# Designed miniproteins, single chains, part 21

Each design is a single chain, and the fold is of that chain. pLDDT is the mean over its residues in the fold that is shown.

## One batch from the design tools (miniprotein)

Design m706
Fold by ESMFold2-Fast:
Structure m706 (fold): chain A 92 residues (1-92)
Amino acid sequence: TKEREELIEKARELFERALEAAKEGNFEEAGDLLALGVLLLHEAKASPEEIAEELRRTAERLRELADESEDEKQRESLRGMADSLEERAEEL
C-alpha cells in the first residue's frame, strides 16, 4: 500500500541520518535513529527477512565508514555498531 511504502521510505531516511550521525561521532543519536527506523519497518509490517536485510545493509555501510576513518576509536565504535546490527539481524 502507499502507506506501507511511505513508512519504509521514512525508515530508510532514518537509517541514512543514523549513518551521518555515526560518521560525525554521534553514536547515541545514531543508535536512536536506527531504533526508530526498525520501529517504522515493524509498523509497515515488514517481514523479519526484510528487516534483517536493511540491518545488514546498514552494518556494511558502517564498516565502510570505519575503513575510511583515520581515528582508531571511531573505527572501533563504527565496527562495534555494525556487529550489533548483524547480531540483531540474526535474532530476527
Scores: mean pLDDT 85

Design m707
Fold by ESMFold2-Fast:
Structure m707 (fold): chain A 64 residues (1-64)
Amino acid sequence: GMPSLDEVLEALALMAIGIMKANKPSKEELKEFGERMVKRLEDLGASPEIIERFRKEVEELIKE
């Protein structure tokens, strides 16, 4: 069957993180990226679980 909306949004969010990592952004750029993507995921109807997982991934990138 077709993937769920949450599955698609999770895959897109992980791809976006991978692209961002490859570009070696500053901590400020990572923070702005995270805020923008969280808002976009919320607007697209992502579940709270997917949004929380994405926030944790961005937080780990900022800690680097």
Scores: mean pLDDT 77

Design m708
Fold by ESMFold2-Fast:
Structure m708 (fold): chain A 90 residues (1-90)
Amino acid sequence: MRDEEQLKLLKKIHELALKGDIEGALKLAEEALKKGLLSEEEYIAIKVQIKAIAGELTEEEIIEALRALGYSDEEIEEAREAFEEYLASL
């Protein structure tokens, strides 16, 4: 029951983001967090996914998300370099 509601919610969030309704997708994710359907960590991951789909994801937003998830400054620096290499390949 709980898992079915979470799956339907995640689908709706992704559909909104893919349609360009970034504000609607973010608001739905925040409401899911408040209702206990998403953990804090899941909410952070979903926000990053929404921003990535929009093409609005910045290096700074990735760093903030990783820090909030409890990654060390050393691990964040490794992820930052990987992201810069990825962007340079585009």
Scores: mean pLDDT 72

Design m709
Fold by ESMFold2-Fast:
Structure m709 (fold): chain A 100 residues (1-100)
Amino acid sequence: EWVKHEEIEAELILENGKGITRKKVKATLYTNDKGVRVVAKVPEAKTGQPVYAEVTRKDGSKSIGFGIVINGYAIVPIKDPSIKTPEDIKEVKIYVSNAA
């Protein structure tokens, strides 16, 4: 039921009590009839850390999802069925807070 798509570039924002680090990472999209799941490697994060992702579509509209880190992967479901392929996406930002 989940369709795996090709990797896209995403911005990873890592926030802790000492500062903010930004870098580019590869994210894999999975889609179904209910929305999209964004998966990205975040080796700096611990299993169980909360994550949120912001997806900006080609038309400039934004969708946000909340997820967790599991085994160095950020896994973020976004309840937006309008996102069907990577081509629907202009920008992906993934936020991980070490203070949460």
Scores: mean pLDDT 78

Design m710
Fold by ESMFold2-Fast:
Structure m710 (fold): chain A 85 residues (1-85)
Amino acid sequence: SAEEIKKELLEAGMEVGVLEIAVAVYKRLAPPTEEQKEKYLKRIEEILRRVEEILADPRATPEQKKEAKEIKKRLEEIKEEVEKL
């Protein structure tokens, strides 16, 4: 349902926000370990998959698809940042 998609978008946005904060902290302190970096990349890929499912869902409104595209951009940006750590 559109209500369930709204909940999924909120959860994805919150998870991306947490990852963005974590990367910002690592840029000020020490970089993460290789194992921690792999965990971040795996989490980013999981959220990307969920966002792609929303973009492919015919029940998603144009507004929800726009929000999902914005979350996807943020995930792609944070992935590049993590890969550079």
Scores: mean pLDDT 85

Design m711
Fold by ESMFold2-Fast:
Structure m711 (fold): chain A 69 residues (1-69)
Amino acid sequence: SSAAEQERREELLARLRAILAEKQARLKADSTPEVFQEANKSVPTLTELLAALRRRAPVEEIEALWKRL
């Protein structure tokens, strides 16, 4: 059902927000160039995931993007 799909998207969005919060906390604790480089490498895929979740893309597309993290 569309309600079940929306619930799944909301779960994935909540999990993504938690991952982003953890990465941001790590950057505050460790400001070495290596940590910044790893964060920057993830940003394009994270941006694509957020955009897909906002436009309510098919769950299959969202899960495919998630695997690229």
Scores: mean pLDDT 73

Design m712
Fold by ESMFold2-Fast:
Structure m712 (fold): chain A 91 residues (1-91)
Amino acid sequence: DLEAQLAEALALLRAHGAEVTARFVEARARALLVMEENRHLPVEEQRELGLREFLRALGVPEAEIASMSLAELEARYRAAAEAADAEFEAA
């Protein structure tokens, strides 16, 4: 049960104060689901849809997401990953 496993992992991360990491993991899971649902599209389009859902899950406004290029979406993803890594290393 993937949803139960994800819920348990998120609860564990949050119980240890890893909220940034928990939000990253949850947002990434949503992105991967969108990519899977759109696997009939070219890989670049799947990646763009996944990155947009990732940022939407993190609370980035839709108007901001709609204006971003693929490179800007990827840069925002990397920044979120770096923040999660920094929190995890500090624990």
Scores: mean pLDDT 85

Design m713
Fold by ESMFold2-Fast:
Structure m713 (fold): chain A 89 residues (1-89)
Amino acid sequence: DIDALLDQLLALVGQHLDPEAKAQIEAMIAQIRELYNQDPTNTQNVVQMMQLMNQMMGIVIQNADDAAKKQIMAIVRQIQAALYKAHAA
């Protein structure tokens, strides 16, 4: 379930990152939810969601310590896998 994974990502970001970085990632997660709800099988939506994921990872790398990065990366990999499965359906 993509919503559960996005909720887990937001919780980890809120726990480990500063409020400004959290706000940026929260906005990107909202855009990913919107694109997924429109049509997760649409190639253009998948490309945009993956671009948002890459932008979020840039913020995480810049702002999080190694332990937080490891936890966040695990959830990000699960989200990416879920997005590819939805596209393939």
Scores: mean pLDDT 82

Design m714
Fold by ESMFold2-Fast:
Structure m714 (fold): chain A 71 residues (1-71)
Amino acid sequence: MPRLSRGELRELARETGLSVGTVSRIAREILDLLLAGEPIDVDELARRFGVSREQVVVIARRVIEVYLRAT
């Protein structure tokens, strides 16, 4: 399974200002959507996790990069 390293999660936490735990949960949800062939609804994810749209976009970009390299 493609997965972000602990180092990648810490870097995303620094970039977004979120906790590593929050970043990990959002990254997992985005990865699950990609694996299911479902669209990534940034506004819904932002609302569900209580974060900004911009924070979700930063995390989604990294998850998509990891997914594409593993596929």
Scores: mean pLDDT 81

Design m715
Fold by ESMFold2-Fast:
Structure m715 (fold): chain A 91 residues (1-91)
Amino acid sequence: SMRVEEVKKKMEKASEETLFMALLVGSLEDVLARAKAIGAPQSVIDSLEAQLAMARELLSELLGLKEPLTDEELKAAIEVAEKIYEEKLKK
């Protein structure tokens, strides 16, 4: 997909705020999945879903995208952010 490649290139040049936002989205997806798996209260699940939706919208805006990120594009953005921080943590 051309847009997946566009997202990857934008992420490689992104500010630290944009990179951390992508990592936050990934973390919220993991927390939401765990909350659902353990049968967390519906209010907790609803709050996490709302936070995830807001973080996804903000990430799309930070990347200068007119349309919200698809799940495939979001996964690509998170993977680029993780790789950048893994390389920065290598001394």
Scores: mean pLDDT 85

Design m716
Fold by ESMFold2-Fast:
Structure m716 (fold): chain A 96 residues (1-96)
Amino acid sequence: PSRGITWTPVQTGVLAFIDRHQLTDDDIYRIMTRLTAVYQQQVNLGVPVEPARPMSAAQAEQLMDDVINNTLDVSSVSIQQVRDLINALHTAMMMR
């Protein structure tokens, strides 16, 4: 839940992950690049654009970990989840 905070749960999870791992701007940019590649793979695989459930902060952190370790299964994530992570990373970059 994100009640009473300015951030979405996804943004909160992404910011916590960045802080915990002390990611540089270059690291964040590389993660965004990898997520963009995942998005392109999802489109190429014909993954349907369905209404996505909002991600929790913990789920966002887990997906960030999977992306960094190159262990993300493209078929296990929705297009909306990937977009939400990319948007959260852009927001984090603008605040640094």
Scores: mean pLDDT 75

Design m717
Fold by ESMFold2-Fast:
Structure m717 (fold): chain A 86 residues (1-86)
Amino acid sequence: AAAAMRDAERRQAALDLIRTAYEQVKKFVEEAIKALNSDPEKAKEYLEKARQYYLAVENLARASGTPAQELADEARKLVEEVEKKL
């Protein structure tokens, strides 16, 4: 059995999921920033969702290795930037 080929497939699938999760982090960060002026409670809810997707990016990045760590680092920075605005 080609276990190495299966690992390559899993890494590629993880990278695709990381990109998708990273886009969700950006969306929820944007919604959190938008809500900061009108509804701080909803801003915290959006920030918590951004944190959940950031954790997904980080976990998947660790599984896929070096190429995906950059996306995990960027997702972390986006979450931290919103936290500083609270």
Scores: mean pLDDT 77

Design m718
Fold by ESMFold2-Fast:
Structure m718 (fold): chain A 91 residues (1-91)
Amino acid sequence: MEIAEEIRKTADELVENADDPEKVSELIGRLKKLIDRAVAELPPEETIEVLEYALGKVSEAADRAKDPEARLQLDVLIIYLAVTLVAERNK
């Protein structure tokens, strides 16, 4: 499934680039767009699976981030993903 694969790849790239604030900002924007597409286009069960994967990876990226701005952006993304996951579980 293309969207789910892109979400996993983008989440993995966030971990690898956690120390690059510009790259983190770019990847967060990409991941948000992909998550919005998953919520709109995929069955809830599949969306939940990729959201749980992304949440774990973004949390890992936040723990690795040394730049305070990148860390804040990742923390905000964790909240966004957690809220979206709760909404999908209650469909």
Scores: mean pLDDT 86

Design m719
Fold by ESMFold2-Fast:
Order: structure tokens, then C-alpha cells, then sequence
Structure m719 (fold): chain A 61 residues (1-61)
């Protein structure tokens, strides 16, 4: 799977910006270069995005 395809998959699956998707792929490649499986990279990226709060939770009801 090419970098462009992985970036597009992250953008569409996680609804993140292209820049964020590229940063996540580059980060995970440096942390674990053996982690090139697109399913595993998606799982890590999804966990990372879900673990980071967007802004203060501010929803009533």
C-alpha cells in the first residue's frame, strides 16, 4: 500500500486532515518501522485520535 493510499484511507476512515494523516504515518514509521501493515497503522491512528481531546468537552444534555 502506497503512502498516498494510506493517507487517503486515514482521511476517509478517521475524518482527519491530510496533514494530520501524514504526520501520524511518519510518526508510527519512526516509532516502529516494522509496523507497515495498513490495518495496524489505522488502529494506532484511530486510538491516537480518540485518545486526544479535540477541545474541552462542552456539550449539555
Amino acid sequence: MSDAESVQLLVQQLQVSQGLAESLLNFFRKEDPQETDPVTLLAFAKAFVQGVPFKSPNSKS
Scores: mean pLDDT 65

Design m720
Fold by ESMFold2-Fast:
Structure m720 (fold): chain A 68 residues (1-68)
Amino acid sequence: MSPREEEVLDTIAKNPTASLREIAEMLGISQSTVSRILRRAVEAGRALRVEGKRTTYLVYVDRMIESA
């Protein structure tokens, strides 16, 4: 839910087949930063790491659920 995490998760949601490197390039940050953010998202239940053909992350982007 931090600003950087939002950007990373949003970018992955747009490009679910993109590699970590591609996501990093899109955001102008390092691949290791993307990896760390994804690890936290997985721990928070906001993403799922899937290894099939390519390591991908299913991001649970809960847009507009802040009405609480």
Scores: mean pLDDT 66

Design m721
Fold by ESMFold2-Fast:
Structure m721 (fold): chain A 85 residues (1-85)
Amino acid sequence: MSELERREASRYSAESIREVGDWVDQNLDTLRANVRAADATLRRLRADAAAGTLTVERAQALGAAGTPATARVAEAVRAELLRRE
């Protein structure tokens, strides 16, 4: 391993690394579905922005209709819109 990889690995126990890997493997399909849903929400928000129809309310509605991952993407966009007001 490189020096940098060894330094980062030393921040976590081998047991913690294995537990995280096992959790990812067990939840991989759910994680993939959440990523796909978040990506679809991001594409819709981008299309609304390009059309000039993106509002705080629209971003909120798209987040509420989705998974926790889509809610996070929509909330980040909503927060940015609120900062610009």
Scores: mean pLDDT 67

Design m722
Fold by ESMFold2-Fast:
Structure m722 (fold): chain A 72 residues (1-72)
Amino acid sequence: SHMEREYEEILEELRRLAREMRRRGDEDGARYLEELIRTGEFVKKNNPELLEEFNEHARRLLEAVRRRAREE
């Protein structure tokens, strides 16, 4: 479905960023993203009705990371 396609794209982006953070020595950032990935996998398996909310939350996070963003 459209929502599942978005979910897969989001997870791939999160996994890529987590690897990049770990390569830079940002272990806390990498662990945070890895925890978010596990949360998304848990939601898809156990609470698929929350998948849209997860996607929206993760998209906002990715947008913030791309901005590098707010220092406030």
Scores: mean pLDDT 82

Design m723
Fold by ESMFold2-Fast:
Structure m723 (fold): chain A 107 residues (1-107)
Amino acid sequence: DEIKKLREEGIEALKNKDYKKAAEYYEKAAKLYEEKGDKVSALIYRTRSLIEKLAAQGKVDVAREYVPRYVGLVIRYIGAVLDNDQKEVEETAKLLEELAKELEEKL
């Protein structure tokens, strides 16, 4: 799975503190999810890419502040999928879109 490989490459880049490469791998994963019609997974990876882009710009403390909100929304999304809660899936996607927009404004 190309997405699994990109995720693993992203983690490896993070271990090397190569936030720019990590952002590029996560952005590629987001595009692949979008091509598959998985819009929420695409948004999750795009949001992660934006956090890593902030870190790549030296804004590591700002990036760190957004991590708990990002992780919390990903956990909520996973829970909603497991519970077959379509309303919570849609609400979580909207909150992820808002988070992605805020992150873009910080770049």
Scores: mean pLDDT 86

Design m724
Fold by ESMFold2-Fast:
Structure m724 (fold): chain A 85 residues (1-85)
Amino acid sequence: SMEAAIEQAITTMRLAVESVRTKEEAISALNGMVTLLEKVDPEIGEKARQMIEEVLPTLEKLNDEEAKKLAEEIVRKVEELARAS
């Protein structure tokens, strides 16, 4: 079902970001989440893409620890967005 696909995508996104150690890994994980969500739900994927594009300039200026924290915050916001839909 669509709901099961969304929950599976959310679980995959959370695990990917939890494994992040560097800023480059954080950016890669966020881009991977957008690609995954666009395949499951194009509307949610587009909203996630816009959110990531808005924070990317800030993320690129952060150190590894700060980038991981911001990526984890973005994942939580995307999870809330996906579950509200």
Scores: mean pLDDT 82

Design m725
Fold by ESMFold2-Fast:
Structure m725 (fold): chain A 87 residues (1-87)
Amino acid sequence: MKIKLTGEYELNGKKITAVVESDTDAQESKITTTGPELTEEDIEEIRRTALELQKTDPEKFEEIGPLVAYAALKRAEIAKEKGTFPE
C-alpha cells in the first residue's frame, strides 16, 4: 500500500512542497519536492523552525515532517559536496 505525507512551507518568498512516499513492496521511502531548490539559508530556517515547533507545538512539527526530512537530506548533500563530512 502507498502512504503519502505532504508538507508545505513558505521561505523567503519561495513555496516548497515536500512529499514522502512509502511503498510496502519497495521497502523504502522516497522524498519528492516541488518548487525552487532550497539554499543553505532556507535549510537553516527550516531547521530552526522545526526545533522551535518540536518544543512548542509537536503536532505542527509532525505536519512539516516531510519538509524537515527533505531539508536534512539537502543539508547532508551540501556538507558532503563542501567536504565538511569527509567520512
Scores: mean pLDDT 69

Design m726
Fold by ESMFold2-Fast:
Parts: sequence; structure tokens; C-alpha cells
Structure m726 (fold): chain A 64 residues (1-64)
Amino acid sequence: MLSEEEQKIIDEVLEKFKKNPDMSLTQVVNYTVELARKAGFSDAQIDRILQETVKRLRELRKKL
């Protein structure tokens, strides 16, 4: 469903979270938005990236 470029942003955000597991959901959201905007994604693409990032973050937190 996501492009390879969108997936790269998600992977980078999750890697950041793995190194800093005390990050709040708000901090993760803000970091994701900043990375996606710097990469030139549209608001609609940023929304998709955010939804998938939050899903994967919740799954990761359950395993930690």
C-alpha cells in the first residue's frame, strides 16, 4: 500500500524510537511530520505515513 519512499520514512522514525523508547506519541508524530515534509510528501501522503507509523509504534511498544 505504501511506496518505498513512504516506507523509508516510517523505518527511520521507528529506528529513532528504538534508540529513544521514552519518546511520547506526540514527539514521534512531530518527528514523522518533519521528516516527511523535508522529503517533499503532500499532506495526504503525510497522513498515510502517520497512520502506519502509529500502528507500527503501538505494535512495537507491545513487544518491548
Scores: mean pLDDT 80

Design m727
Fold by ESMFold2-Fast:
Structure m727 (fold): chain A 80 residues (1-80)
Amino acid sequence: VKKELEEFTKESSKLQAEFLAAKEAGDLERAIEVLEKMIELTEELLEKVRKLAPDDEELLKALEEQIERLRRIREALLEE
């Protein structure tokens, strides 16, 4: 789990920077693409944590809440 979390943190930070840059540039298409990648990355981590650390209820809940938050942001951007 530690190695998976480290890789996730690095990739997530990169995607967050790309999302903010796209949003500041007004590139909604790019912002949505990056957001979809963030959702996929977080869902993959959630599945890995469920298999490797099912007892980590706090982490599982945090990942589920993050996925829901990202999905809401995507939905809002698609409605614009």
Scores: mean pLDDT 81

Design m728
Fold by ESMFold2-Fast:
Structure m728 (fold): chain A 89 residues (1-89)
Amino acid sequence: SKVEEVFREALEELVRIFRDYQEGKITKEEAYQRFREVMRRALEKLRELGATEEDINRFVRLFGRALDLWEQGKSVEEIEAELRKELES
């Protein structure tokens, strides 16, 4: 669905930000600014598509899970694999 496409696109953008940080291309402050922008745009898109409260809550949970794994020092590859499993479940 278009809702699942928004989830995938936002999480893929999040992974790219994690990678840029890992490669020293951006600061941690810049990473958090980009996370907020990804969340804002994704929520706007979901609302435009008529996403349910359940869809919004699931998105926020998945996004938060990715950030938690990143803050725990998990590799980009480990985060990407975990998110892939959750999206395909």
Scores: mean pLDDT 84

Design m729
Fold by ESMFold2-Fast:
Structure m729 (fold): chain A 119 residues (1-119)
Amino acid sequence: MAEELLKKGKEALEKGDYEEAIEYFTEAAKIGSPEIQIEAVRNLIRVGERALEKGDYETALRAYKAASEALDRLAKEGKVSKKEASELGIRITSLQMRALSELVARDLVREGRISAEQA
């Protein structure tokens, strides 16, 4: 069941259906084995990275939030090592900061408050 959710999430991601991908991976992170749950977190990060590369910063932030929430739950349940939880947590935080910075820069350019070269 969880393996099927992971597969459907990957298919949705490849089609660019990021919201559907987030839903499938979030569910897989709840009901799978620890290995599948951690893979679902890694795939939520991948959804965010794909959205970020396309300039969809709002979707990227939603994906990173889902990844962070799933990782926090797995860490509290002892289903991921402290080292792996720390490494993934740092990565998620770094990507969230990047997405927020890009979103702010985009909005400042649109408002004419900075030039495109400063974004």
Scores: mean pLDDT 85

Design m730
Fold by ESMFold2-Fast:
Order: C-alpha cells, then sequence, then structure tokens
Structure m730 (fold): chain A 80 residues (1-80)
C-alpha cells in the first residue's frame, strides 16, 4: 500500500541521515525529520507529505528541536 511504501521510504531516509552522522540513537532534528518526511512522501506518492512534515516540525518544537524516528513514524501512520 502507499502507507507501507511511505513508512519504508521514510525509515530509509531517516536511517541515511543517522548513518551520515554516525549516530546510534534514533533522534533527528526538526529540519532533518521534515526533510526525511518530504523525501519519503515524494518517493511513495503521498499527497499529505507537507501536512505530515508540518506536524513533525511542531512535535520537534515541543520537544526542544528534536524528534525520534519512532515519533515520526507514529505521526506518519496517523495521518496516512
Amino acid sequence: SAKEKFLEALGKEASKILHERKESEPVLSGEEAVEAVLRGAREAGIEKGEAIAEEVRRLAEENGGKVTTGEIGEVAYKLV
């Protein structure tokens, strides 16, 4: 499904960012999370990518500028 394809693409984009930073903790900045969501949505053909990115940005702001990959996945799952 489009939801499954999006979650897979999102996970891949987030993992790439974490690997580039050599980070073992699954935590992204709000900007990195927004980028991962928008790229994943484009790859999966999800029209709600910008709405999901906005919600993730808001969540990151509430959490001191950081968000976990699990939190991003929950937002994506809820909105798709």
Scores: mean pLDDT 80

Design m731
Fold by ESMFold2-Fast:
Structure m731 (fold): chain A 64 residues (1-64)
Amino acid sequence: MEMTDEQIRKTAEHFGVSEEALREALERGSAEGLSPRTQVAYYFSTGKPIPAELAALARELLLR
């Protein structure tokens, strides 16, 4: 995992998700089964393409 604990905390705070849930997703390499907001935070943190189903939510969260 390339992110520091501080970066994970700030990202979780920005997206309004659990720091623990984001850490778990990053450790597993998958956000499957997690909330849509946590999935967006995971894709943003990993640089992976955000799925089309989450694009509108991602735009809302990133443009606030």
Scores: mean pLDDT 76

Design m732
Fold by ESMFold2-Fast:
Structure m732 (fold): chain A 134 residues (1-134)
Amino acid sequence: SEEEYVDRLVELMQRLHELLKKENPDLSDEQIRELTILIAELVATLVSGEFLTDNLDVKSMVRFLQNLTGEKLPAGKPAITAFLNLLKKEYNLSDEAIAVIEEIRDLFEQVIADGGVELLKRVFKRALERFESL
């Protein structure tokens, strides 16, 4: 259900946030929150082929990844791998954190399979609102 997808995405975003905070102790709480949101939104955009918001950082990163990999949207494994490699240059990113990001990707693919990009947009918006309220 939509509600179960929202609950699961919030759980995964919280887990990613906790891992990023633990692994990057020199980053502020605000920087960790922004990074968690950026990762989730970027993965959703790459998997869906649709921009979920007017976030210019997401749009810029997607264009960069498309130019780097030659992929169009929706993007596959090469674009996600390139994004993870960019994150590893700036941030400490464990195999456990990568596994959570891959689980977020799998969740978005399942949401799209069940209800299309419109369901993904609703799930992402509701999960983001709950994550930011924590």
Scores: mean pLDDT 87

Design m733
Fold by ESMFold2-Fast:
Structure m733 (fold): chain A 65 residues (1-65)
Amino acid sequence: SAEEVLAKFRRDGEAAVRHVRTEEPELREAFRAQLRGIAAKMQAEFPELAEEIAALEAELLAALD
């Protein structure tokens, strides 16, 4: 379902943000680029979720700092 897709993206994204922040801060800029790319591809695959994906992308990018 759409909610499952968003929940997985949030869960995986939050785990990756936490890992980069606490264990591998040197990967922060590379991860920003990767996250933007993943979000863009997901928006193309799930256009009905584009706004929610963009909002979560912005939230995850902000949390990375």
Scores: mean pLDDT 84

Design m734
Fold by ESMFold2-Fast:
Structure m734 (fold): chain A 86 residues (1-86)
Amino acid sequence: EVEKLVEEEIEKLKKTAGEKVGEAMRKLAEAMKLTHSDEEVKNLIVPATDEILKAVKEGMSPEELLEGAEKVLEAVERLKKLGRVP
């Protein structure tokens, strides 16, 4: 249930802000699930996704979001290789 809600929010983000932004959120959620409950992950990822969707609707540049998402993806991959997660 909770995992499905997180995936649905990520898919909405992907359609509105782009594939890479959605992928960054998905990888962050997956990394968090290694040390946090599904409900804790949902309570962090869902509000963050909603705020990003609102910001895009209100005129935030998709390019700025893409640059941020690329940095998040790099950080998540680095943490996974070091055996550490958020």
Scores: mean pLDDT 69

Design m735
Fold by ESMFold2-Fast:
Structure m735 (fold): chain A 80 residues (1-80)
Amino acid sequence: MVKLRVEGDKAVVVEVDPSSASVHGLSLGEEVSLEDVKKVTGREELKDGEIIEVPDDKLLELSILRGIRLLEEAVEKVTK
């Protein structure tokens, strides 16, 4: 289980259950895209300062989406 705090266009990891940390690789203070959080939670609206709890089954999906986004950003920087 991980808890995220919404900060503008991103969400920041504010709490990590040690038992789930090895599954997804997310650490305290790490940032994820707010759009990815919306996709995995099925929520259309998230407000600044809102705390979202992401269960372990959704954490894997979130980690995959984050990995894809990082890869897309890397490709875009290379191809201009």
Scores: mean pLDDT 73

Design m736
Fold by ESMFold2-Fast:
Structure m736 (fold): chain A 86 residues (1-86)
Amino acid sequence: MSDELREKSDRIGEYFGDELAELVNKISNGEVTPESLLKALEELIKKLNNEEYRKEVMKKLGLSEEEVEELIKDLEELKKLVEETL
C-alpha cells in the first residue's frame, strides 16, 4: 500500500471510525478485494453528497461544510488510488 493511501485512510478513519482504514489494511493483506473497497467508497461518497446525511455527519462530528468537502475530496482521491490498483 502506498504511503498516500495509508495516510488518507487513517485520516478518514478518524471521522468514521476505523472501518475504512480496516478495509484498506485487509486489501493490502489480500483478505478483501479492491472491488469491495471501491463499492464501500462509492457508497460513502454517495451518502456524503446527500444533504440530510451530510448535515448529520457535520452535527455528530462537529465538522464545517468545508471540512466535509475536504473529506469527500479525500475519499474520491482514495477511490482513484484503489482504481489504479485494479
Scores: mean pLDDT 68

Design m737
Fold by ESMFold2-Fast:
Structure m737 (fold): chain A 75 residues (1-75)
Amino acid sequence: SEAEEAARALIASMSEESRELLAQAVRDADGGNPEGRAVVELAAREVQELVPETSLEEAIRAVKRAVREAAEAAR
């Protein structure tokens, strides 16, 4: 989807430090931490700016997927 491609491009454009911070935020959000969720939502809103037809839930899902794929590729 366009949202998934936008999320991958966003993550690929980030510094290693920013990717690690976002990856930690994804783990924290998955564990129910509201601070982690807030950081993921900020990244999701950037995806929505690139693909305005994307819902917040779709953008969050796309960001989380792109972060997990980037983390696996870095191993």
Scores: mean pLDDT 83

Design m738
Fold by ESMFold2-Fast:
Structure m738 (fold): chain A 62 residues (1-62)
Amino acid sequence: MDALVERLEELVRRAPELDEFSKAALLTGASSILVALKRAKAPEDVIRRVEEIVRELQAILD
C-alpha cells in the first residue's frame, strides 16, 4: 500500500511535465484509489496522503 502511495507522489511531482489529458487521467486514477482505500478502511495516514495527491492534482488542473 505504501509503495502505491509513493508511486502516486512521484507522478504528482512529474505532473507539470505531463499534457492535460495525462493530468486528468492521474486525477481520475488517484480519486478512484482514494475511494477504494476509504472503503477498505486503509490506515488514516495513507488516506491523508492520497487526499493530498488528489487536492494537488485538482489545483494543477484548475
Scores: mean pLDDT 76

Design m739
Fold by ESMFold2-Fast:
Structure m739 (fold): chain A 65 residues (1-65)
Amino acid sequence: AAAALEAAVAARVKAETGVETVPSGRFYDPETGLTVRVDPKEVTGQNEGFLALAVADEARAQAAA
């Protein structure tokens, strides 16, 4: 389910980058004050790790900017 996927992505992103997240595909980075958006895009049966890494990478890029 989308909620379960978002929870899994949120947990992975926090473990990888320490970024706090909100359930709904929107992940807030408190360090930069930016919101990183992740849309499941038909990923109910896809690899959740891919989305987690994409969100983590985007959060790091925004923090580094």
Scores: mean pLDDT 51

